# Ledger of designs, part 73: designed miniproteins, single chains

Each design is a single chain, and the fold is of that chain. pLDDT is the mean over its residues in the fold that is shown.

## One batch from the design tools (miniprotein)

Design m2533
Fold by ESMFold2-Fast:
Structure m2533 (fold): chain A 63 residues (1-63)
Amino acid sequence: SAAIDAFAARNDIPRATLLAFLAAAEEARKQGKDLDLSTLPVALGRAIVEDPEAFQRAYEEYR
């Protein structure tokens, strides 16, 4: 997907890592459970904080 690929490439995050996170976040949301952020890669967490608009586009495209 364009937004997912752009966010991953721009922030030097493996596409598979981003997709795994988006899948886990969506499953946690559907089940009403908290996402375990202790397993979040540091680079991905930083990218979300530094590029929140691109992350929002990627998340909305995934849903």
Scores: mean pLDDT 78

Design m2534
Fold by ESMFold2-Fast:
Structure m2534 (fold): chain A 80 residues (1-80)
Amino acid sequence: SNLERALELAKEGNLEEAIRELAKDPRLAPIAEVLRKFLNGEEVSDELQEAADAALHSLSPEDQKLVAEIARVIVEHLGS
């Protein structure tokens, strides 16, 4: 799945490619955009955050866990 591949890429340190992989799935596009903004140190709008939260809640519990792990890996690389 796009999520599993994105997680592998993120663990390899290929964060931009991981975000591009997520963006291939229209369901994940708002989540990918939030993660891209975090990677670039950009502000996330309330509207984009709401869209990403809605997208996340539409996923299975297993896919929600994968998204959370991808976000964790990206944030850790940003020194958080």
Scores: mean pLDDT 82

Design m2535
Fold by ESMFold2-Fast:
Structure m2535 (fold): chain A 92 residues (1-92)
Amino acid sequence: KKKELVEKALEAMRKAVEGVRKYADQDPIATETYVTAVGTAAELAIKYDPSKVEEALKLAQEVVDILRKAGIRSPTAEVTLKRLKEELEKLK
């Protein structure tokens, strides 16, 4: 049940990455909604399936890269990326 929740969260995160790519610099509300969804999915991976933290980090990095290329600053996206990097470091 918890593992299935994390798999669904990662699927939602992949869709959120595509949403950020589509709406970055065009719709700030849609973009921030997708960024928030990425953060929520990342926390579910950290809490319920740490083996998925590396995959979540890759997706969060992609969101940050898309936003930076568009000239958009998102503290929410940066905090999610930093948190995933810190959690991955603990898994060494």
Scores: mean pLDDT 82

Design m2536
Fold by ESMFold2-Fast:
Structure m2536 (fold): chain A 69 residues (1-69)
Amino acid sequence: SLNDKIAALDARIAALVDKIKALDEELKANLAAGKASKDEAREMVIEQASLSIEIINLIIQRKILEKQQ
């Protein structure tokens, strides 16, 4: 059903949000330990940004489904 498709998108968005949170905590831990170079920190932020773009695309897809009858 349409509601099942929306629920599946919500679950995927939640999973990606959890991944971003885990990466952010890992970055904070690495910075606190003095083990992250500027380049390594940049790569982790780029990975977070890529996941954020995926979330944006899923949100757009969800909004399109919400407008369908």
Scores: mean pLDDT 85

Design m2537
Fold by ESMFold2-Fast:
Structure m2537 (fold): chain A 82 residues (1-82)
Amino acid sequence: MREAILEKARAVAATAPEELRREAEEVGRRIAELYLAGRLEEAQQLWDDFVARLRAAGLSDEQIKAAIAAAIVAAAEALEEA
């Protein structure tokens, strides 16, 4: 169920440092905007760039997973609000 996946994602996202979580939420919202505009290739590029930046920043695997979860939750919530 979508709700169960989002609940797990929120729990993982909550482990991210506050600043990283806020940045990830902004990226997630922007991805949702691009999807709603039909700009799927730009949404994919933004996602790929975000993941590449997380890796380049020297973050742990756990921090990267938490940031990814935060972006996914923000994107899903923004898509529901649209």
Scores: mean pLDDT 81

Design m2538
Fold by ESMFold2-Fast:
Structure m2538 (fold): chain A 73 residues (1-73)
Amino acid sequence: SAARAERQARAAERARALGQAEPELAPAMTYAEYVVRAWDRDREHAEESVLMSDPEMGRRGIELARAWLAELA
């Protein structure tokens, strides 16, 4: 739905803003944005891709993306 797509876009914007405000969390925010944007297309593949790239920061990004997207359900 349009409302769901709008909320998903807002979650991605939040990830970008937080990465900008908290440099130490920037890698996790980048991964969170990637997972949020891929949520409806291929969430599992996106999550696996970030974990393979950076297991520590990727996991943090996935957890943040899942928490934000839980509000969309």
Scores: mean pLDDT 75

Design m2539
Fold by ESMFold2-Fast:
Structure m2539 (fold): chain A 94 residues (1-94)
Amino acid sequence: SLMEEVERAVKELDEAVKRSTEVNKETYEKSKKEDGSEEKTMEEMGTAGYLLAGFSEEEAREKGKELTERNLERRERLERLRREREEEERRRRE
C-alpha cells in the first residue's frame, strides 16, 4: 500500500539522518556561536522529509515545524532525565 511505501521511506530516511546527524550536530555546534539556528535547520530537514513523502510544500513546512518543536522538547526532557540519573548514580556510589 502507499502507506507501507511511505513508512519504509521514512524509516530509511530516519536511519540515514541518524548517521549524518552526529556529524552535522558537531558542525552545527561550532557554527552556532556565529549565527544560524539549529531550530531552523531542523525545520528545513523535517520539511524536506515530508516533501519526499508526498506532502504539499505548505503541509510539509507546517509538519516540519511541529516535528522540530516536539523533537526539541523531547531532547530537553531526555537531557534532564539523563543528568538526574547520572547525579543519582554518582551520589549512590559516593
Scores: mean pLDDT 68

Design m2540
Fold by ESMFold2-Fast:
Structure m2540 (fold): chain A 91 residues (1-91)
Amino acid sequence: SLAKKYQEAIKKGVKPSKEEEEAYKKKLEKADELLKETLLKHSTIEDIEEEIEELEEILEKAKTNPRVTERDLKAIEERIDLLKEVKEELE
C-alpha cells in the first residue's frame, strides 16, 4: 500500500512521494478519529493535560536527536494537537 511505502521511506531516510504522504495522512486521520472517540469516553481533562506536557517534553528532546526526522517531529506535534482538541471537547 502507499501508506506502507511512506513508512518504509521514513525508516530509510528517503523522501516519500506526495501520493504516499496523502495515503498515510488519510490512514492517520482515521486512526486519530478512533483515538479521539476513545479518549473522550475514558479520559479526564487532567489526564489529557499530563499527556500533552509529556509529549511537549519529548518533542523538545527529539529536536536535539540527529536520528529524528522532520516527519517524526511533525507526528509528535500532530498528536499534541489532537490531544488539545480532545481537551477542548471535554471542557
Scores: mean pLDDT 77

Design m2541
Fold by ESMFold2-Fast:
Structure m2541 (fold): chain A 66 residues (1-66)
Amino acid sequence: GKEIVEKYAKEAVEAARSAPTPEEQRQALSDYAIKAAKDLLDNGYSLEEVAQLLREAIEKARAELA
């Protein structure tokens, strides 16, 4: 679970760094969050687990962009 989310977070950070506008950064994070959520839900993770993993990934991605 966490490895999947970390992969998407890394890709989101790289995409955001290539497109430094707030709108493009938000779009990249949103797109990768949706992909991660779908993958986790399809693999039987609960909504609570998905929310926690996505929160951690988004925080990590935003920290890398700060």
Scores: mean pLDDT 75

Design m2542
Fold by ESMFold2-Fast:
Structure m2542 (fold): chain A 80 residues (1-80)
Amino acid sequence: EREKRLESLKADFEAAYKQTVAELEKEGIKVDDSFTIEEAFKLVDEWLKKNPEASSSEIAAIWTRFVLPPILRETLKALE
């Protein structure tokens, strides 16, 4: 059932998006339509400059944390 699969996928992405937005908002970062992938990359770059000793896993976690919300937003928009 393609329809059930699509509804489940949308629900999963919506839940993930809400979680990632809530996490960033707790850190004082406003996540709205102005929070683009480019803005997320800038925040990651600034974090890396402050944490030059960070492990690859820590870098991946921070990259995912900042970049995932705009990616999920575009994905949800494409699924509308």
Scores: mean pLDDT 76

Design m2543
Fold by ESMFold2-Fast:
Structure m2543 (fold): chain A 93 residues (1-93)
Amino acid sequence: SKEEIIKEFQKLKDETLKRLEEAGVDPETLARIQKLLDEAINKIKQAKSFEDIVKIVEETINKLRELAADDPRLQEIVDEFIKKVKEIIEKYL
């Protein structure tokens, strides 16, 4: 269900932000990532189809990769987030 997808995304968001903070990512970058993930969750809440959810996820992944492009530590954590988010989507396929 969409509610279960949202719950798993919120949990993954919290876990990812904690990992970024523990890795020493600056507060400004943390705030930008938090905003991006919160906006993605809000868009998923408003989504009317599973295809819309997939599109929102793909757009969010692209924005996260762009944010992490110049920082290898960010890239590692973002890659793990992407792997887990794909697992969430596949579970509800």
Scores: mean pLDDT 85

Design m2544
Fold by ESMFold2-Fast:
Structure m2544 (fold): chain A 80 residues (1-80)
Amino acid sequence: SKEEILEVLKLLVSDEYFQKLKEELSPEEYAEKVVEIAEIAARLVFKKNLTPEQVQKIKEEAPNVNSLEELADLLYSLLG
């Protein structure tokens, strides 16, 4: 469920740290970090690896991901 994804994301990173990543990293570095977090969450919740197409979509959407809740929404749309 989306709630399970969000809870796992919160175990991996705090909301404060996630906001700091967006403020301190370049757009490219931020997108790479969002993908890294998403890959770990996908393995823990769905027992699946992200496909190259899913990784690319997460990179493209990364500028619009401003919170762990929005990342959970994106992952749920791709894997749920």
Scores: mean pLDDT 84

Design m2545
Fold by ESMFold2-Fast:
Structure m2545 (fold): chain A 91 residues (1-91)
Amino acid sequence: SQREDPRFQEALRLMEEGIRLYIQKKYEEAIEKFERAIRLLEELAAEGYELARYYLVGTLYNLARALEKLGEFERAKEVLERAAEVAATLP
């Protein structure tokens, strides 16, 4: 199943680490974790893993929030636009 894929498990682990770092206000480190999770989720989504698209949208929102905390508002806007494009493909 999609949930048993090692790349999906690694993406979830990276998302959890990113959220933990965000709570600790370690925004640059959180961004690194979210970007790594996004790369894995994009690979899975390209392979037809519908569940990965749902998590990709959520991780893009988390990335945008972390970017906003660093004052990177233009980059955050670009990430949110990307999240909206992915969300539009969801059933």
Scores: mean pLDDT 89

Design m2546
Fold by ESMFold2-Fast:
Structure m2546 (fold): chain A 84 residues (1-84)
Amino acid sequence: LIEAARKTGEGVEKEIIESYKNGDEEKLKKLREELLETGKYLEKSAPEASKLFFEAAKALEDGKPEEAAKLAREGLITFAEELE
């Protein structure tokens, strides 16, 4: 689980950074919405991971894609850890 979460987190991190570099505002907006949806879904089952996803979404909104990518990756790893 943790290893799979690390690989998935790396993919999400790359997606955020690539979308920012390409100036894909619509994709960045969708990524932010997905981070918020994931955070809401996890609030009861994985509260620490949920907080990281909300922080990642806020970082994207604030124009900090590298911080958002890092927080999203941390959120996925934390989610896997909270399940074990």
Scores: mean pLDDT 78

Design m2547
Fold by ESMFold2-Fast:
Structure m2547 (fold): chain A 77 residues (1-77)
Amino acid sequence: SLKEELEKLVEKGLITEEEAKRLLELEEKMKKTDPSDPEVREAAEELQLELGRRRNRYLPPEELEAARARLEEHIAK
């Protein structure tokens, strides 16, 4: 699950506990959002790519935060 993947990234020091918490809150918002919106899907795919890049190495938080913010903007009312 995303929660388990984020917990592993925090344990490895690849993201912060606060960043993981924000991403989990975004996932909960996504569960209540229309999954057929193509902009939401594209933003979610971009965020997933940024998380994948961080799986094996540290990268600056700016691009991950930008991808998260973009997805949150598309699911916001």
Scores: mean pLDDT 78

Design m2548
Fold by ESMFold2-Fast:
Structure m2548 (fold): chain A 73 residues (1-73)
Amino acid sequence: MPEPSPAELKVVRVLQRRLDEGGGQTLVGLGDLAREAGASQSSVSRALRRLEEAGVITLEKQGARRLVTLSVA
């Protein structure tokens, strides 16, 4: 697979900031993350899936949103 796109890296940066602000947990909408990161919802979905597969975060569906929890070391 090619390297993460610039859009995916921007999504990761925005998500990290939100997790830091939320004490390791944040409730996010894909559209809100896309808007804040300046990326598509597809890029957001790919970035979140990549982080979950890497064991960095866990994702829980809560209605139209996702509860993102930073995995404790």
Scores: mean pLDDT 78

Design m2549
Fold by ESMFold2-Fast:
Structure m2549 (fold): chain A 73 residues (1-73)
Amino acid sequence: EEERREKLEAIRRFNDAVRQGKLDEAIKILKETFGISEEKARELIDTVRWIADQLIAIGEEVDAELAKRKAEA
């Protein structure tokens, strides 16, 4: 559980670093905590950003659909 908490804290720091545009810090966290190479870390950051953008778009569509259903009720 302690190891899981440490990894979750690292993920939190990673997310904050990406949000703040501190890509070097984000890469460092992935390399030091998860043993990911710099090249793979960069690919993962790009993939995570793309997935996050897709999830936000899906969330907006879901919220719009729920608003329509509530208006019908």
Scores: mean pLDDT 72

Design m2550
Fold by ESMFold2-Fast:
Structure m2550 (fold): chain A 63 residues (1-63)
Amino acid sequence: ELKVGDESPDFPTHEIVELEEYLGVKLAKLRNKVTGHEVIVDLETGKIFDSLEEAKEAIEKEK
């Protein structure tokens, strides 16, 4: 449903640059349209991570 290049529905200041699913968790890499800063968001919970590595480690830790 979400595509690369779409605005994030929860963060309209950001665009979706990547979509990934990891262990059943849907992740989006978002880029701020003004600053260029990139973050990773859990699309189900809205949790924000500074990197994809951090997001994957958090998901793995949940088991």
Scores: mean pLDDT 74

Design m2551
Fold by ESMFold2-Fast:
Order: sequence, then C-alpha cells, then structure tokens
Structure m2551 (fold): chain A 86 residues (1-86)
Amino acid sequence: MQEILEEAARRAREATARYGPTLTYEQVAELIIELVEKYTGVRISMATARERVRRLGDLVGRRTFTAEEAAVVIALVVNREVAELS
C-alpha cells in the first residue's frame, strides 16, 4: 500500500518536471497503466485507465492534477487494480 503511493508520488513528480506544473487525465492514465503492469504483469487499456481518472476528476471538479493530486489518484486506481488482478 505505502510502497505504491511512494512510487506514484515519484512518477507524478517526474512527469510534472517534464510536462509542467499539472498533469492531464491522459498523462495520469499512462502512469496508472505503467504501474498496474509493473505490479500485476497486466497492461490495462488507455480507455479503462482514462475512465477511472475521469470519474475521480469529476468527483473533485478538477480538469488537471498537481503532482500531489496525481499521486493520490494514481495510488487509489493502482491499488484497486492490483487487488482485482492479483
């Protein structure tokens, strides 16, 4: 659990250093796909990952995420997928 959040936070910080101060739904979805594959060996589709990010983004009224917000979104989605696929 904590290990996934720490890895999500690291990747979100690296992405914001590369792309700018906030991440789009698609950029967050790509990070989710990479981490789900890392922990489960399964590569989920972009459509699936983007839908999960959109649902969380809609709930909090955000169109883009800071590194800290992205880390939490990534960790929540990855933990759920790991639990379902493991």
Scores: mean pLDDT 81

Design m2552
Fold by ESMFold2-Fast:
Structure m2552 (fold): chain A 74 residues (1-74)
Amino acid sequence: SLKKKYIELSAKAAEYYVKGRQLEEQARTLYANATTEEQRKQADSLLAKANEYFELGEKYKKQAEELKKKIEEE
């Protein structure tokens, strides 16, 4: 059903946003305590992954919003 698909996509979007935010916080903490170039590169890698999760979250959010419009008959 459209409602079931909407719930699934909304849940995926929320999950990816949570994962992205967690990696972003880890990266910020690592940057704040970084004393080596290797630690800064690790923080950069975490931020890159956070951005990928935010992009996936946005993708699923938009798909969910389009289904919501169809469920509500626009």
Scores: mean pLDDT 85

Design m2553
Fold by ESMFold2-Fast:
Structure m2553 (fold): chain A 55 residues (1-55)
Amino acid sequence: SEEAKKALEDAVNALSPEATCEEKKKAIKKVMDDKNFGGDDVLQRAKELMDKYCP
């Protein structure tokens, strides 16, 4: 859903630009876990964000 994708982006944007790759991944995983978001679109977006920050 759009709300799930926004929650992932908001979690990353709340972190400092100097936040580590690991901290960004933890933020994404925490949002997915807390909201229990399932679905290919949300999983794909989370993977894209993790790959972007941790190439």
Scores: mean pLDDT 73

Design m2554
Fold by ESMFold2-Fast:
Structure m2554 (fold): chain A 72 residues (1-72)
Amino acid sequence: MDEELREEALRLAEEAAEKAAERYGEENGLSEEELEELKREAVERARGAVEKLAAVDPRLALEKARELLEEA
């Protein structure tokens, strides 16, 4: 169960980070290259944060990832 929850949380966090980066890029007129780099950086940071949380509470990590995706 923990592995499944962690993997799902990471997947949702990646989706949320990409979506948030896309909206930021649209608002700030980023180039395609700048947007791609922002997405990678955002995904890496989101994964790191969710992975740390999942190590303590994988269910809470999943809930937080879902919240981020819903608000993105």
Scores: mean pLDDT 81

Design m2555
Fold by ESMFold2-Fast:
Structure m2555 (fold): chain A 90 residues (1-90)
Amino acid sequence: GKKEGVELGKKGEELGKKGEGKEGGLMAALGGGKASESPSPEDQVEGGEAGMKGGLAAAKSSKDQEGASYGTGGALSGIGAEEEGRLRLK
C-alpha cells in the first residue's frame, strides 16, 4: 500500500530501540526506498521522515561499525525521500 514506507520506517525504529541496529537500519533504508516509489508526495514525506527516525535510532543503538553504517544509510535514504517528496508538493 501507499504507506509501506511509513510502516518499514517504524519497524526500523522499533528494531533500533531493541538494540538490533543492523536489522533496524536495513528496514529504515527499505522504508526510504518505498517512500521514494510512492505515487503520493504526502506519503513520500511521511515515509521519508519515518525512515530517517528509524535509521537514526538504529545507528544510535548499534555497538559495532556495521550496525552504525546500516543505520546511517537508512537515515540518509529517509532524508532523500523526504526532500524529494517536499519538492513534489511545490
Scores: mean pLDDT 77

Design m2556
Fold by ESMFold2-Fast:
Structure m2556 (fold): chain A 74 residues (1-74)
Amino acid sequence: MEQELANKITAARIYAVGLEVEGRTELAQAVLDAVKAIEKIEDPEKALEYIDRTLDAAGAGNLEEVRKIVEEAK
């Protein structure tokens, strides 16, 4: 679980770098904000659910859903 969470957080950070290079600055920032909020979650199962939702939403280009995840994870 913890290793899977760490791997998915790393994947989200790498994806955000790719988005920034493409000029998708708002989506990149939202993904990074979500990662920062998720890293503060003490429950690894809850953190995994949020990171999976973040990766799915970011992969779909869904800025609104990523921003919603940021608010929920705070």
Scores: mean pLDDT 85

Design m2557
Fold by ESMFold2-Fast:
Structure m2557 (fold): chain A 95 residues (1-95)
Amino acid sequence: SSKEGGEEFVKKVKEDLDKAVELVAKTNPEKAKEAKELADQAVENLKLAVENLEKKEVVDYLKKAYEHLKQLNEISGDFVEELEGYLKYQYESAS
């Protein structure tokens, strides 16, 4: 189902964001807590988007996930840039 595909996608995103947070902890340790909070918020909003795929609220959740991911990319040296672009496309297409 589309929901199962969404859940698998969220799991893969979490794995990639966990790696981005680890990179920030090594390169910019003063930003490690901020990176973790941004990653957690991006994952949470993606989970909400998957739970609300058939609802208008999906656009807001995708936008929030994108905004948090964009901020994480700025402090991780664009480590998840491709994922940021993908989420931007998804929320713009859902709007």
Scores: mean pLDDT 82

Design m2558
Fold by ESMFold2-Fast:
Structure m2558 (fold): chain A 79 residues (1-79)
Amino acid sequence: SMARRRRLLFRARDILEEAGVPPEVISEAVQALAEGLAAGASQEEILERVGEILSKVLSEEKVKEILEKLREALEEEGL
């Protein structure tokens, strides 16, 4: 569903903004998430790619916290 994907992308942006991720990195991560969903990639593959992007600017601990929140959002939206 386009509506579920759009809601997830807004939720992902909010999670990343609250975590203090720089705007350029947020845009890159949200784009990777959108592309993964469009390609029918697994949750694990999507989160791995997003994690690689975030690891460039955040600590391992902070990346894990964000990825857990993103996993929860994906599961709640049924994606």
Scores: mean pLDDT 85

Design m2559
Fold by ESMFold2-Fast:
Structure m2559 (fold): chain A 122 residues (1-122)
Amino acid sequence: NDEVLEKIKELTENGDLEGKKRLILEVSYEVSLELIEKAREALEQGDRETALTFAVNALTPLEMFAERYGKKEVLEEIRRAIREFEEEAKRLRNASDEEIEEFIERVEETVRRLYEKLLENL
């Protein structure tokens, strides 16, 4: 984070607005992937509710990026995905660990896909 903050400062001082946006998107993506990892860790500990919560929340860093930089089309796609995964997570509370892992994997695939869309629309 300190190295990232120094790089953001450098890019700001140089007027590299596109480089700054790209770096902030990369950090948002890394946070999303960390939330996916936390979901898997919670599932390994038998905490299904926490696992589902971390998985759904993994889309939030990309949502915040899309909102901040006015990426309206991708923002609407992210918000739709969040709503769909929230509804699915409610049904998975009593599901098997395999079904919850499959859910986490599908959320991770969606995070990667939406990150790529945001990167293309910088």
Scores: mean pLDDT 88

Design m2560
Fold by ESMFold2-Fast:
Structure m2560 (fold): chain A 70 residues (1-70)
Amino acid sequence: MGKERAEKLREDTKKTLEYLKKSTDEELKKKFKEKTIPYLEKGLKHPSEEVREAAKESLKELKEFLKSLE
């Protein structure tokens, strides 16, 4: 079960990043940032190691993307 959740987390993060990169809506980008980061931070506390690793990778990728916008 943890492996499937980890895979979904990575896939959802990839789709979100692709959507944000193509979006010109700054308000939409802000809403995704406010919702997605707390969600991934919850993943870091998950009892499954696979989910924690997926959350770490996803959070790093999202933070790098957001930093590239500065």
Scores: mean pLDDT 73

Design m2561
Fold by ESMFold2-Fast:
Structure m2561 (fold): chain A 61 residues (1-61)
Amino acid sequence: MSVGAGISNGKGVALIATPEGIEVKEFEDLEAAAAYASELSGKSPEQALESGQKAAEKYGI
């Protein structure tokens, strides 16, 4: 499972990639999305943002 956070359409989004597909959860801002992704993945918020940026580029979000 890969988890990251980023921004889409001015909202924070958490991206959860599994073999079954991609789940996207929207939050009010980037910080909330990064905190969620950090807690779910065990990474720091900064690492979650880096993972989210790479995932956003890969999936066109």
Scores: mean pLDDT 73

Design m2562
Fold by ESMFold2-Fast:
Structure m2562 (fold): chain A 93 residues (1-93)
Amino acid sequence: MEELKKILEEVKEIIKRAKEKGDTVTRRIAEQLANLVEQIIKDGKLTPEQRFELEILIGLAGIVYGVGRITNDEETRENAERIIELGDKLISL
């Protein structure tokens, strides 16, 4: 439970950074991840459906990471990388 709350706080920081930058794509991915983490906290377990949604969000963040690399956008790359890291931690719980 403590780990899930910490992940949620870190995702909220990514949302804030993406909003300040005007990065709508990263913001939406992070908002979906935050909603998913809140649902997992509520349910007390990671369901197969939630796991599938999480894998999709990690995949989308991977695409954003690639775009950040090609466009030399370090902030977008870092935000996307952090979403992937947090998603992987969530799957591992």
Scores: mean pLDDT 86

Design m2563
Fold by ESMFold2-Fast:
Structure m2563 (fold): chain A 90 residues (1-90)
Amino acid sequence: SVEELMKKARETAIRAAASKDPAEAKRLLEEFVELTKEIVRKTKNKNQKLAALNSALAMLDLVLSAASPEVQPYARRAKEEVEKLKKEVE
């Protein structure tokens, strides 16, 4: 379900923020972007797609604030990909 995907995305973002391994954090952030794309794909209503994308961006901002310098480039790239997806939906 979309709700289960949203829960998994949140858990993935929390794990990325807490990760001390940059390679693990990179993989988790890439998974987060793919989960966000899947949520948007399965969501039919434009306003709900935008809400999910705004939630994803807020989570990535939290990751950026908590992440080590080595992880921050991967979080910035993930944010850029989600921002591009949001512009396509708008």
Scores: mean pLDDT 87

Design m2564
Fold by ESMFold2-Fast:
Structure m2564 (fold): chain A 55 residues (1-55)
Amino acid sequence: MPSREQLADQALAALQQLHPDSHLTPEQQAALRAGLIATDSAEATLAQLQAQLAE
């Protein structure tokens, strides 16, 4: 079972792949990662982003 941290890292990677022209600063990446972990939304976010990438 992947950890919340692993899911958050994968979600950030998928977000960057969908929006390659948008560069998040290290501070913005850390804040988003922490938010996904804290709200336990990383798995749902990753699934949604992966669905968009598959189309």
Scores: mean pLDDT 76

Design m2565
Fold by ESMFold2-Fast:
Structure m2565 (fold): chain A 68 residues (1-68)
Amino acid sequence: SMMDELFKQYKEEMDKLVEKNKDAPESDQVAALSAFVERMRQAGLSDQQINQLVFYYAKKREELKKKQ
């Protein structure tokens, strides 16, 4: 479905966002995630889908921290 494709697209963009901001200050990382969440809301993703992607971002961020 279109919503499944949007979810997959934003999940891929989350991976890029994590990589792009891995060395950025914590405040910049929080600001970037907040802006990304707002974009997802504007795109029409449900709160459930947004929460799943935010959780995915947090998990990916923790994985990168463990490598540092």
Scores: mean pLDDT 77

Design m2566
Fold by ESMFold2-Fast:
Structure m2566 (fold): chain A 69 residues (1-69)
Amino acid sequence: SSEVEEALANSTPEEQELIKLAVKAYENSSEEKIEEALKKVQEEARKIPAGSPREVVAELLKKTIELAL
């Protein structure tokens, strides 16, 4: 959707892979893979400072974690 498109446009290649990983984790039935993906997403979200041009990416990563909890 539009949020994912905006985040991908403003994200680094590393962040793009994490967003894709998080999306795929929701489609996988393996609990371990979901937990691993969410942990990586959480760590990357912590590295993006508030007010940066990449804030939309940080918000998407945070929402991904919240949705999974």
Scores: mean pLDDT 62

Design m2567
Fold by ESMFold2-Fast:
Structure m2567 (fold): chain A 88 residues (1-88)
Amino acid sequence: MELAPEELEELEKEAKEFAPLFEEQKKIAETKPPEEAWKETIPLQALITVRAAELGLSESAQQRVAENPEELAELTKEAKEKVEKIKK
């Protein structure tokens, strides 16, 4: 699932709680090989998408959640576990 770059900038500005998730995606992209970075960023992007939809920040995010609710729920559970380990 892909958010438009302009939507990502709005999420960073309005929702400070997303800043750690975006910084983690950036670190993964900068420090890991492309294949590994892509695999690790998918769950984080799904978590951002679901949270943006919950907060009403993105109409496209709400549409993606409606289209694939079960798949996004699985990915967001995985991403939450990764974020918890990163904080420790």
Scores: mean pLDDT 67

Design m2568
Fold by ESMFold2-Fast:
Structure m2568 (fold): chain A 85 residues (1-85)
Amino acid sequence: SSETEEKLNERLAEIQALIGETQKLVDEGAPKEEILKKLEEIRKKVEDLVRWVEEDPEATEEQREQVELFRKQAEEFIKEVEKKI
């Protein structure tokens, strides 16, 4: 549905923005505690996204696959940032 498409795009954009903010903090040498808080925000938003798409009966298989791929990419980002701080 158009509502599912809109919410998917909104949730993806929110998480992508958080990832960008977190990368900027890493690049600027921000305190570890600040970076860790952003990583926890990303984890929570990704978990909420996965749960939301699994619970939406109008979500397509392609949308579920897109969310799963995005989850894996976000988890990899988190792991790489944790290694640097």
Scores: mean pLDDT 88

